# Designed miniproteins, single chains, continued (3), part 26

Each design is a single chain, and the fold is of that chain. pLDDT is the mean over its residues in the fold that is shown.

## One batch from the design tools (miniprotein)

Design m8877
Fold by ESMFold2-Fast:
Structure m8877 (fold): chain A 65 residues (1-65)
Amino acid sequence: SVEEAVREARDILEKLNHTNILKELEQRLKDARENGSEQEVQIEAEVALSIAYIFEAIDKLEKER
């Protein structure tokens, strides 16, 4: 669900201390909820989660060095 994706993205980005990126993504989600379609909200949630996973992968890679 959108709420589960948003929660997971938030948890990951907060843990990795990417709070500025999280704030921007939450603003995009808010804008989509207020002014966009249901599909736009779903896409913004998927984008947020994808960005969180990319940062998590980068963090894992850096720890291997």
Scores: mean pLDDT 86

Design m8878
Fold by ESMFold2-Fast:
Structure m8878 (fold): chain A 68 residues (1-68)
Amino acid sequence: STLEYGKAFKAVKEAEARAAADPSLRPEYETLREQYKDKIDLYEQNLKDSKEASERIRKRVEAERAAA
């Protein structure tokens, strides 16, 4: 679900911030990033698809207004 993907993304970002403050936590961050890689990739794909759909609708409306 989208909530699961968002949670994975947030967990990885929080681990990244902790590793930046404490280098001993870097292996934990790298493990989490690898574990959630597929979920992060799917989350990014969903965001791209949503943006493309919004732009397609906007361009269609603009074309219809130009034809009217």
Scores: mean pLDDT 75

Design m8879
Fold by ESMFold2-Fast:
Structure m8879 (fold): chain A 94 residues (1-94)
Amino acid sequence: MLLEEARERFRRLLEEAEALQELDEEERRLLEELLRETEELIEIYEKEGEEAAVEYAVERSKESPEAGGRMDAALYLISEEWAKKARARVLAER
């Protein structure tokens, strides 16, 4: 998936969240962190390929439950298949 497509999906999710409930400053900041992580994953994908991007997300997911949730969401914005692959790898290591 291209960076432009991932940003468009994120924009739609943000619009849906804002339409359904009020976002406070903390929630908005967390969504901005999600976009930043998504952009990093796409940069790794473009330079080093899918396996490198998935490996990066798996390692980041191990830092905290919050980081894990953010990485899963970021991968989903790029590709559902990548999110599934990362989840399977994390489960195999635990």
Scores: mean pLDDT 70

Design m8880
Fold by ESMFold2-Fast:
Structure m8880 (fold): chain A 81 residues (1-81)
Amino acid sequence: SAGERMEEALTLSREELLELTEETLRQAKDALKNSKDPNLLSMLEAAEETLRRAREGKASKEEVLRALEATLILLQIHAQQ
């Protein structure tokens, strides 16, 4: 579940959290590649922007964790459709 994955993410290093978030975001992008829902696409773009800033050292661990949470929610929504 998303909750279990978030609990595990809290124990990760910044580098491990970034890697997990990047992998989860790739899965969400694939899942939503044919989506035209502006709300879901906006959430995806916000998560991508947070990861881009994190790679440049400009995003906090808390911001990366929030991007992971949003990405897990997107995957959960897709799985229920």
Scores: mean pLDDT 82

Design m8881
Fold by ESMFold2-Fast:
Structure m8881 (fold): chain A 70 residues (1-70)
Amino acid sequence: SLLEELEKKLEEIIEKAKTSSLEEIRELHGEAVDLIEEYLKQGLPREEAEKLYEKFYKELAKIAEEKEKE
């Protein structure tokens, strides 16, 4: 399933973000956006992609915010 593949890859990016610098987190966000666009082009429904991105961005933003406050 395209949905399950994208979800797994986004979870891998979140795990990388936990040990990454703020600059690396910005790069990881860019990679995630590009990845989502590729899956949309392959036929993943936009509504499902938006839901996954919202969850991903919330987790990534929380990690980045915690690092920024240090």
Scores: mean pLDDT 85

Design m8882
Fold by ESMFold2-Fast:
Structure m8882 (fold): chain A 114 residues (1-114)
Amino acid sequence: EVFEVTTEDFTATVEVTKVSDTETEVKITVDGVTFTVRITKVSDTESEAEVYVNGELIAKVEVTKVSDTEAEAVVTYKNGTVERARVTKVSDTVAEAVVEVDGRTIHATVTKTA
């Protein structure tokens, strides 16, 4: 499946590939840079992910399902910086994401395109 993520500062293309019942790979491309996210399902409410750029691990993500329409993510970077994100499903094709980083809030719209 393909999604577009739009913020005030950029647009990203997101490609989601199911690898197994417990593993999903996500490729995010922003301004010619591709991030590879490997997601492993740990339980019905918890998933763990690793974020790679050019084969290097840059961050780990913990995802918690809060409700049928809401999930929270905690992103821990290799340098010890922590970001928090919340994703809310608006419709079958649209979700809103809120990311808190360094005291700044970033809003993103996620749209399913394929």
Scores: mean pLDDT 73

Design m8883
Fold by ESMFold2-Fast:
Structure m8883 (fold): chain A 86 residues (1-86)
Amino acid sequence: AAPESASVEVEAEGTEEAKKLAAEARRLAEEALAALLAGDPRAPELDARAVELFKEAAKAGGTVTVRVTAVVDGETLSQTTVFPAE
């Protein structure tokens, strides 16, 4: 089913560089989510770019926690991903 709404939360710890990269990745992730909800074919490209920046934030000496929350048919679904992956 198509989600009614979706949002992303990003928590970043570590170096200032890692936090800056995580903030930019969050912006791209939010754009990817908006594109996905609009049926925009750019959504997978934006998502891939966000994931690469989250990985770069981890390489810069950070730990990044990404939570994606979606509402589908009145149910709240969430998925949490941590970078670097253990």
Scores: mean pLDDT 79

Design m8884
Fold by ESMFold2-Fast:
Structure m8884 (fold): chain A 92 residues (1-92)
Amino acid sequence: SSDRERFEKLLDEAKEAFKAGDYERYAAIVEEAIELLRNSTEEPREKRRLAVLLGAMETTFLMLAMMKGDKERVEILNKLSDRIAKLEKEIA
């Protein structure tokens, strides 16, 4: 579907932003992905699958930021993790 394709593109863009150290851009892309999934007309099972993929990426990057000791960036990423957890509950 178009929403799934857009989501996959956002996930790739988020990964590139994180690799570039652009956490502000990363956060903006993740927020866009959250809103895309929240408003998507995809089947509930597919929405849950995509939300889990988003959460897995966020958890991995949060751990990497924690390893670097960047407390300010960790706080930004931790808030995104909370937002994704809320999304997963809303689409359950």
Scores: mean pLDDT 84

Design m8885
Fold by ESMFold2-Fast:
Structure m8885 (fold): chain A 95 residues (1-95)
Amino acid sequence: SSDDQLTIDMIETLVRNAADALRRGQYGTARLFRDILRDILSEIFSPEVVQQLEQVIDEMFERLKKATTQEEQDKVLEEGLEQIRQLVQQALQQQ
């Protein structure tokens, strides 16, 4: 639905903003976006879904820290966002 798409777009935007801050070495800003994202996820989803999403996001961010090129960083981000999108879509359908 359009409401589900808005939820997905919002989550992806916050993840991209956190990742962009991390790429720029703006660790405080990245943490802020991560904190906002966690709070929003906690309002929308069950603790189980939040834990699954946080795990995917944490794994993506650890891979981003180890990526040495822009191409590798973009690949890690897009793979992570695809996993997040699928999990969010599934969780919204179960509500």
Scores: mean pLDDT 87

Design m8886
Fold by ESMFold2-Fast:
Structure m8886 (fold): chain A 74 residues (1-74)
Amino acid sequence: MMSPEAQRLLEILEEFAARSTNPAARLVLLAVIQLIRKEQPTTPEQVQAAADLAIALLSEHDPALAAELRAAIA
């Protein structure tokens, strides 16, 4: 079972994916969501790695949304 922190990150990513109008940004968010669901992160380091991956990939397609995501998970 994933940690509460991983579940919180998943909820934030799902909200960002739902409101994203950029198809590439939405696709990368959905890909990270699927990775989190598959890997079931349990450690703070695993959760941080997933968050960093989402921000890095999102920054290539939608830098403004990536900045909002960084603020939301801080």
Scores: mean pLDDT 84

Design m8887
Fold by ESMFold2-Fast:
Structure m8887 (fold): chain A 83 residues (1-83)
Amino acid sequence: GSHESYVVKEEQTLYEFLKPWLESHGLSPESLGLTPESTVGDVFEKTGVRIYVNGNLVDLSTPLSSIKLKPGDVVTLEGLARF
């Protein structure tokens, strides 16, 4: 599908959460030039993916490492499935 939702299992940053998700699609943060200091907007520019946390669109200027996820949070990723 064009979007996927995941329940967070452990405390982690959005950057740490995205790493295994990208790997499941044959990508990596390193291959896309993404670092913990990269923004949500950098993810969108590289992948076309929009990111929602608990149904709220994350602002594009937000650094990935500044978003602290906790168990039970729902992350929704839209757009990467459009290859």
Scores: mean pLDDT 82

Design m8888
Fold by ESMFold2-Fast:
Structure m8888 (fold): chain A 85 residues (1-85)
Amino acid sequence: GATTFTLSASGAGAAAGAAKAGLEALAGSLKDGIPGASATLTEVSATTYTLSVTVPAGNAALAKAGLENLAKKLSEVGASATLSV
């Protein structure tokens, strides 16, 4: 089976740029690091981005940890981040 996670991030100014850059970097890292993973980044607006990550069930914990770590970092720079499973 596969597990899908969605991380939505919103911010203004520099926080929006940080959100986009962080989501792009994580998408690349998860695609490269997890065999069978897929990641899609969607720009909802100039200030809101959504990353959808689908991974094999055996890699769900690793993907979740990466997404949670990014959500925490984005909160530290003033962006709002919400992780859904």
Scores: mean pLDDT 85

Design m8889
Fold by ESMFold2-Fast:
Structure m8889 (fold): chain A 94 residues (1-94)
Amino acid sequence: MMSEEELLAIADSLARMAVSMRDAGESDAQILNAVRQLVREEMEYMIEKKEPAEKIRLFGEHLIALLREQLPDLPGVVAAVEEETRRALEEIER
């Protein structure tokens, strides 16, 4: 199972990737799709490993905060992380 520190480090890495894609001139749609896919894969991994809801929320909330600060011009990316976090939380209660 992943530590809290390890989860936060993954969120930091994802935020850095998104910023790097923007700086490389990738489209908003390309950045959104890449972030959504990687967040979904991370959420699916956490669900498979039966991580608690608290860790799923921590990962999502930390990543959202970083994206709001570093990519304020890309609100669609924040919305994608919010959607994937909500889906993961709904899934663990099924």
Scores: mean pLDDT 85

Design m8890
Fold by ESMFold2-Fast:
Parts: structure tokens; sequence; C-alpha cells
Structure m8890 (fold): chain A 66 residues (1-66)
């Protein structure tokens, strides 16, 4: 699901497994594929079980990728 993919980006970025640049590129790709906003990606990650920190990280990365 989109939420699971968004959650994975947040988890990998927060853990240091993914750079902020890589997270921004992946989040921007998800926005283009789905038509969701950065805020909607953050919410989708949270609904999929991301922590508030991970969800915020995805939303921030997505805003930068715009």
Amino acid sequence: SVGERAKEIGERFVSGEMTFREAAEEAARLMRETGLSAEQLGQAAYDAGASPREAAAVATAALTGL
C-alpha cells in the first residue's frame, strides 16, 4: 500500500539507512505516482503504523522533493 511505502521511507530515513536526499526523491516519486500531497503521504505513513517522527520525516522529505 501507499502508506506502507511511505512508512518505509520514514523508517529508513530516521534510522540513517537512507539519506535525506534519497528520502526526498522516493517521497516525490510516490507523490507523482499517487497524486497525494506531502501531508497526505505523512498521514498515510502514520495510518500504516509509522511513529509520529517517521510520519513527520516523510512529509518533510516530500515537501523538499517538490
Scores: mean pLDDT 84

Design m8891
Fold by ESMFold2-Fast:
Structure m8891 (fold): chain A 59 residues (1-59)
Amino acid sequence: SKVEELVELIREHVEKLKKQGATPAQITALAIRMIGVLLDAEREGASLEEAKKRINELV
């Protein structure tokens, strides 16, 4: 589903940040922002591609 794909995208970004040496605080703050974008996109009925674009712009 759209939500499952967006959650997986967020998980992939978190894993990349961990590999790049981001701090737990930085990872947590960015994860919260990405989740916020996911929830807003779902409420607005945005397309999967638009939601992915908005999340990718945060990293």
Scores: mean pLDDT 86

Design m8892
Fold by ESMFold2-Fast:
Structure m8892 (fold): chain A 94 residues (1-94)
Amino acid sequence: DARKAALEAEIAAIRAAGPGLTERAQALAAGLPPLSEEEERALVARIEELADRLLPKSLDELLAEADRGDLVVTLAVRLALERRAQALAEELAA
């Protein structure tokens, strides 16, 4: 099934990008002071809002945004890709 092969290939490409995005996020976070619970909640809200705005972009566009972006952008790209991979996996399972 050509459609299943295409979905599997896109999921595989997203999963292949995951480790690099995680490593970048960890490196960016290592230079920052520890956050309060209020600051963590505000950061999560910003990440979720940005991830929703980034979701329509292609994988290549999302990776380019992370390469040029700060920690918030990198985490938002990761979240957008995780949500896309989940949606594709659900479509593949249907």
Scores: mean pLDDT 83

Design m8893
Fold by ESMFold2-Fast:
Structure m8893 (fold): chain A 85 residues (1-85)
Amino acid sequence: SLEELIKEAVERFKEVLDDPQSVQMVLVDAFGEIKKLSKTNEEAIAAIQTLRKSVEDIATEAGKEDVKKLATQIADSYIATLKKQ
């Protein structure tokens, strides 16, 4: 399910916080899967925003401002693409 995918992505994100390249790969894969599994662009955007908020909060608590900015930029890129469609 979409909810289980988000939970798995959050756990994988926690494991890779010290590696920006792995952070990018985890988030790109997760947002891509959300897009594929979602029935509508609105559902996909809501799910991406939910995952974005979770990973931003985790990065903030870990003091990883660079990772937080990276996560926001990747999520916003996917949301912008979905809004254009």
Scores: mean pLDDT 86

Design m8894
Fold by ESMFold2-Fast:
Structure m8894 (fold): chain A 98 residues (1-98)
Amino acid sequence: SPLEEQLRRELEIAKRQIKQNIADLQALRPQLSPEDQAIADRLIARLEQNLKRIEELLERMEAGKVSLEEARRELLHLEAGVTLNTMSLTTLKLKLER
């Protein structure tokens, strides 16, 4: 359905954003204090978990094992997590400017 195609596109966008945030965190990590490196490591672990959840959701959608309502609910939760992680990444970047 058009709604399912839209949800798949939104999941692929979220997946790309997560991969970019992981790459940015990995690039910043060597420049951070040990305390902020620990924060970056926890953010990377959470982002990797969110990436796995998106991949599992896409597989369940392909197999017809999840409703569109359930998929949309999980996408909204994942998008909120990506937003919070992006804000945390921005905070770490700002510390390097001081």
Scores: mean pLDDT 85

Design m8895
Fold by ESMFold2-Fast:
Structure m8895 (fold): chain A 87 residues (1-87)
Amino acid sequence: SDEEIQKLLEEWQKKMEELFREFMLAVAQGDLARAEEVLREVEKLSKETLEKLKELGAPEDLIEKVKQSSETLIETMRQAIEDARAR
């Protein structure tokens, strides 16, 4: 239902923001092992959210936007870890 899709997106957005804050803190502290754990959690959450959106019959354009946003964030996080390792 539209209500279930909206709730899933709100929960996803909140969790992604929390994970990103945790990631930034880990990188700032030089805890790259923790940063990599958070990245894995972001990848897992993104895959699970996309699967649930498909199960709920979410519009294809919405699924594509969530996919693109997730891929961009994951790539940004991977680059941040690589840059931090070079310091």
Scores: mean pLDDT 88

Design m8896
Fold by ESMFold2-Fast:
Structure m8896 (fold): chain A 103 residues (1-103)
Amino acid sequence: MRKLVTFNSEQEAIDYITSQLNEEDAEIIRQAAKNKLFTKAALLALLLELAGLPLPERPEELRFPVTLPEVDLSKYTGEELVKRLLEIDTELGVRELERGVLA
């Protein structure tokens, strides 16, 4: 059985990701977060994807707190994770525009 983990904030999710990476890869994630390169919604969407869970149809449902199965991130590089976060963030932004939220 997979252990469940609860994230109460964006910072807890970032800390969880960085705790599984080496220091160089963890620093890439920390710098991307500090520079606001991705949204909180993109971070949650990445965690859902890595846990094998479907993305909600409504982006507003991507919020903390969230409970999901524990995921092994040690096999990923910080650059790979940041690249995927940026891809997800772009996809979520396009979806919001298509819904007329930002138009």
Scores: mean pLDDT 75

Design m8897
Fold by ESMFold2-Fast:
Structure m8897 (fold): chain A 75 residues (1-75)
Amino acid sequence: MELPDTAGKRLLLVVGSASPLRPELLALAAEARARGADVTVVELPGARLEDTLPEKSPETREIYLAWHKEQLAAA
């Protein structure tokens, strides 16, 4: 997967430690950071992919909402 130029962009990734996609998502975050993105990674211990979806997890919804609010306040 090739990321577009993410230099100067802010990105949030929420990953579950039990998710089969965890290694891919962490590699994606590292790649974005290497290209100059400010990447915040929040890891939910024991969570699977479904457990990180906003419709399945109040915790994930609050994380996204809080991060989005901070980004809007900074704009």
Scores: mean pLDDT 70

Design m8898
Fold by ESMFold2-Fast:
Structure m8898 (fold): chain A 77 residues (1-77)
Amino acid sequence: MMEEFEAVGEEASRRVTELANGIVAKGKLSPEVQAAIGAAVGALSEAAGAAYRDPSKVEEFKAVAEQAVATLEAQLA
């Protein structure tokens, strides 16, 4: 259980950081893109907190992490 939570958190943090750095490096950071990144990171943080308190929510945390990554990937397309 904790191993899955840690793996999801580490992967999400790594992917989000790499994608955000890619957006900045490509000069695609606009106010709208910054708002989208902030919303995705905020949702991920809330889901991580919920899963930390309730292991049954690790699956929800995983889904939110995948959605956050997808949101940032869309900004690079």
Scores: mean pLDDT 78

Design m8899
Fold by ESMFold2-Fast:
Formats: sequence, structure tokens, C-alpha cells
Structure m8899 (fold): chain A 91 residues (1-91)
Amino acid sequence: MKISFERLGDSTLKITVENTGPDDQVLVVGIALSGVEAGESARLRKGEVATFEFTIEKDTKINVVGYLHDAAGRFLEEAGSWSETFTVKQR
């Protein structure tokens, strides 16, 4: 799994996730924001990319976790995890 993080402005975060392998497995990626019950998710074949944009209004921890699955949806292994905290300088 390859994760790229880009800050597009003071309140906008772009996260790009790529499935870098293996060839016959599907990456299921989940993104969770601290204090938000709803997360984002994507299913990616090898070489596919998903892009997510978030607006942050307060100090927010972002967690990205990837899990490799077979074509039937069976869990195989954890592809990786990434965690970053975005801080807002305003009170």
C-alpha cells in the first residue's frame, strides 16, 4: 500500500491511496477521522488509486488502514496503516 498526503490549504487535506500489490488481491482501505462516526472506504485492485478530500474545522487525527482480501472477500493480511494529526491554530 502506498499513501500520499497533500495539504491543499489551511483546512483541506487530500489523501491518495494506491494498491501496490500483490497482483491477485484486492486492497480494502478505510479512512477514519477523530470525532466522526462515518468513515470513507475504497476497494482497489493492483495499480488502482483512490483519492479522498477532507475539510478539517478543528484538530483532527486521521487514520488510514489497508487490508488485503481475496476476490471472495476473505481477509488475507494487513497491508499497512498510517496516522497523522492535523492541527488548527485558531481558538
Scores: mean pLDDT 73

Design m8900
Fold by ESMFold2-Fast:
Structure m8900 (fold): chain A 75 residues (1-75)
Amino acid sequence: MKISIQVTITVDSKADLEQTRKALEEIAKFVTEVQQKAENGEISAEEASRKLEEFVKEVKEKYGDALTIEVEVLQ
């Protein structure tokens, strides 16, 4: 099953560059893993969406004052 994951990240101009970079790397890695699992049939699109929502909460707790993340699972 093919899914498309769209991630929109807004970075605050006062954000620490190193923390922002780490957050972006963590987001990219997680999104890639979720997409691959969905393409391999290991998880459903609904499970992918749930995992991404949980991950966004974790990132927001860790970096919440530095960036805003929006995730959309398509198809």
Scores: mean pLDDT 75

Design m8901
Fold by ESMFold2-Fast:
Structure m8901 (fold): chain A 79 residues (1-79)
Amino acid sequence: MTPEEVAELARKLAEELGLHDTAAAMKRYIDEGKPVLAVQLAYVRLQWLAEQGDENARKALETLEKAARDAGITLPPLP
């Protein structure tokens, strides 16, 4: 997958989870030619929700981590 394809996948996952503000911010990064930042934003948000016990966010996070790995995208460490 290309970084742009991973960013669009991540944006779709955010929309499906009802994270409309996050998805809108991601679309802005994609439109500005910054797909890696869009993926990183989704990763941070999904990680936080998964830690709060959101099972759908956990599954989305696993999907995103696999796609990011396939595209060679480095995900930031979270505190």
Scores: mean pLDDT 82

Design m8902
Fold by ESMFold2-Fast:
Formats: C-alpha cells, sequence, structure tokens
Structure m8902 (fold): chain A 71 residues (1-71)
C-alpha cells in the first residue's frame, strides 16, 4: 500500500540523516532516485510516486531543519 511504502521511505531518510544530518545535494538526489525505483517496483502509479517524492522531500527538510536548530 502507499502508506507502507511511505513508512519505509521515512525509515530510509532517518537512517541517512543518522549517518550524516546534513547530506549533500548528490546524496539527496541518489536517495530520491532509489525511492522512485522502489515505488515503481511496488506498483505505485505516477501520481502516487509524485506525492511520495514530495512527502519524502518535506520530511527530509523538516528533519534537517530540526538538526540545524539544535546546532
Amino acid sequence: SFQQVLEQVKQRIEEMLKKNPFPSLQEVQKLLNEIKEYAEKQGLSDDEIAVLLQRAVDYLNRLTEEHRRLA
């Protein structure tokens, strides 16, 4: 389901930020490409993939901003 894919994506974002709280643009682009491929393999529609990628970017930006506030 979309929700299960979204939860897996959030976990992957958390794991990336756990290793590096301020990832490079290149690392972010690689992750977004991996998320897109994963979602396509799970059978999500193009519209669902677009929503998933937007939510992934929003979640990553939120967590990165929280780390910035603590620094």
Scores: mean pLDDT 83

Design m8903
Fold by ESMFold2-Fast:
Structure m8903 (fold): chain A 82 residues (1-82)
Amino acid sequence: MSEAEKEASEALERLLLETDLETAVALVGQLDIPEDLRQRLIAAIRDRSTALGRLAAIVRELPDEERRHLAELIREQLAKHK
């Protein structure tokens, strides 16, 4: 696992642990990311029983640059939500 992959996965795990389903979906909906990625993340989050595994699979498909950007955006949205 790359450092960027771990960082993005940890940010998504924190999102799921710190927010309810509706809030997590709303925060992802506000991210400045490609629409296809946004829809895949939302679909993964909505299946809460398998969410972490499906989110990890999505992150694995991303380039390191996009993984870092996603991690930063999620952390920023979580900080603003508090």
Scores: mean pLDDT 77

Design m8904
Fold by ESMFold2-Fast:
Structure m8904 (fold): chain A 67 residues (1-67)
Amino acid sequence: DSDALAEKYKPLVEKTNKEIEDLRKKAEETVQRLLDSGDLEGAQKALRDYEEEIKKLIEKTVEEINK
């Protein structure tokens, strides 16, 4: 029962995990670039934007599963 439900949502979870990894890579590249240019405030903003995007993505996935 729970195993069948897990298999049903596996593609959605896999997609979300890939999107999270892509977001993390972009955030790391953006933060590093901003730090290299001395834009500390921009780097902090990029980190916060990344955290908010991850939160929204997780919330969206949870809502889809709970439909």
Scores: mean pLDDT 79

Design m8905
Fold by ESMFold2-Fast:
Structure m8905 (fold): chain A 110 residues (1-110)
Amino acid sequence: MEGLLEALDRAIQKVKELEEIAKDDPEIYNLVSLALRAFEKAKELVEKEGLKNYDKILSLIGTGVVLLNQAVELLVKKAKDEETRKKIIDLYNQILADVERAVKLLEELK
């Protein structure tokens, strides 16, 4: 449980960094914000209910990943330079690693 919450929290913090990068584009900002809310709701359910609503937690994580993927694709296309693109891609890869860790822990704890 502790490792799962830590993985979700790390993902959430990195999504907040993407939200800051996206702040100048309302459409992309909205996608990142919705992804953030999905991950935050998943974490809240784990904290309050443990794994009682396993399918709902997994669905929220999945929704967050889909929205984040759409946002990152648009951010990469809009990026002014290679340094900005690299920062976005590196941050996204870190989020995916934290999410993958969370999903693996969810499966092990089920």
Scores: mean pLDDT 87

Design m8906
Fold by ESMFold2-Fast:
Structure m8906 (fold): chain A 67 residues (1-67)
Amino acid sequence: SSVAKNMQKAQDSYDYVLKAKPSMSDEELLGMYVTIAMYYQSLGTPDAQKKRKEMLEIAGELLKKIK
């Protein structure tokens, strides 16, 4: 199903960020967290909306650091 595929994409992207974050710039991290938030937004479930908010909070903190 598209929901399961999008959840997998979100999880894979998040796992990639956790693995790579020590070598990523704040701009690269911002882009990845925004992308993960978009995957969660596309799912429309209450659980996905909670995860979307978490990703956007992290992205907002990163944006403040590079702004």
Scores: mean pLDDT 76

Design m8907
Fold by ESMFold2-Fast:
Structure m8907 (fold): chain A 61 residues (1-61)
Amino acid sequence: MSLAEQILAEFEARLAAAKSLEEAEAVARDTSRRVQELLDPEQAEAVEKRILAALLRWLDA
């Protein structure tokens, strides 16, 4: 599994376990920081879009 795939899988697992908006936002923020540190700009942009989509889906649930 690529680093981007590992980061996304970990993010989705943590987001699924989140019990509050504050916790979900903290998970998203932490993951975004990791993405910016470890991935190239093109890969980071793709992952950031998926983070936003997953967070929006969580908010609508």
Scores: mean pLDDT 82

Design m8908
Fold by ESMFold2-Fast:
Structure m8908 (fold): chain A 71 residues (1-71)
Amino acid sequence: MKEILAQIIAAAKKAVEKLKEEGIPLTDENLAKAVGAEISKLPKEVQEAALEAVRKGSSEELVAAFEEGLA
């Protein structure tokens, strides 16, 4: 469990840095897509844990943006 959370946090940090490097605005939708894309590179267990967390604490629009990045 601790390893999954650490991987999610690392992916979120990479997503933020990538958006800054590419000059993409740090909107909630852009962040959700970028985090989803970084999480898609991780094991299925991490992807599932991140998706459940997003579904619990986010709007339907942000869940959709995250799922789009994850695909």
Scores: mean pLDDT 79

Design m8909
Fold by ESMFold2-Fast:
Structure m8909 (fold): chain A 92 residues (1-92)
Amino acid sequence: EVEERVAKLRAEAEKYQTEYSKLEQKINDLKEEMDKYVEEARKAGEQDPQKASELADKAIELAGKYHDYQTQANKLKERAEKLREEAERLES
């Protein structure tokens, strides 16, 4: 039945939305960690250029993960939106 299919589509969309929200939280945490390494690298640069370089490398590595997570989050969001649109179309 249309009602059963709509319910399944909405449940699946909610699952992807939940995963998106969890990933957004991880992205925010990762950005805060990255910003801390950048600040620590700048502070260390005045006293220890070697340590500043190591901290900067860690920030770059975290920036890579941040980009990957944003790409994954965008895909989850798009998937959730498409499922909701399909459910709304079936209800109409």
Scores: mean pLDDT 85

Design m8910
Fold by ESMFold2-Fast:
Structure m8910 (fold): chain A 100 residues (1-100)
Amino acid sequence: RKSFTPEEAEKKVKEYEKKIKELLEKGEPLASKEEIKEVLREMAKQLGPEEAESLEPEIEKIVEENKPKVPTSLAKEALSSSAEEKFFILSAGTKLYLEE
């Protein structure tokens, strides 16, 4: 999204989809709801204080409705990543959930 072309963003999401599938195939556990909420909260904070305040009441609903399929190892990696990388990881996880 930010400074990424739509094509570049799609490639990043696709790369994370492959990484998630590989990690789950190896028996890596899925991140807990709390871990996903932390990634979303940190992403919102990186976008700005207004975004953080706006997203806070929606975080629980987003996690419950979208149930992003993200391995615990990748969720931990996401916490130290940019807002853009967090977005790609969460988008990939949500897309994989919706495909099932």
Scores: mean pLDDT 76

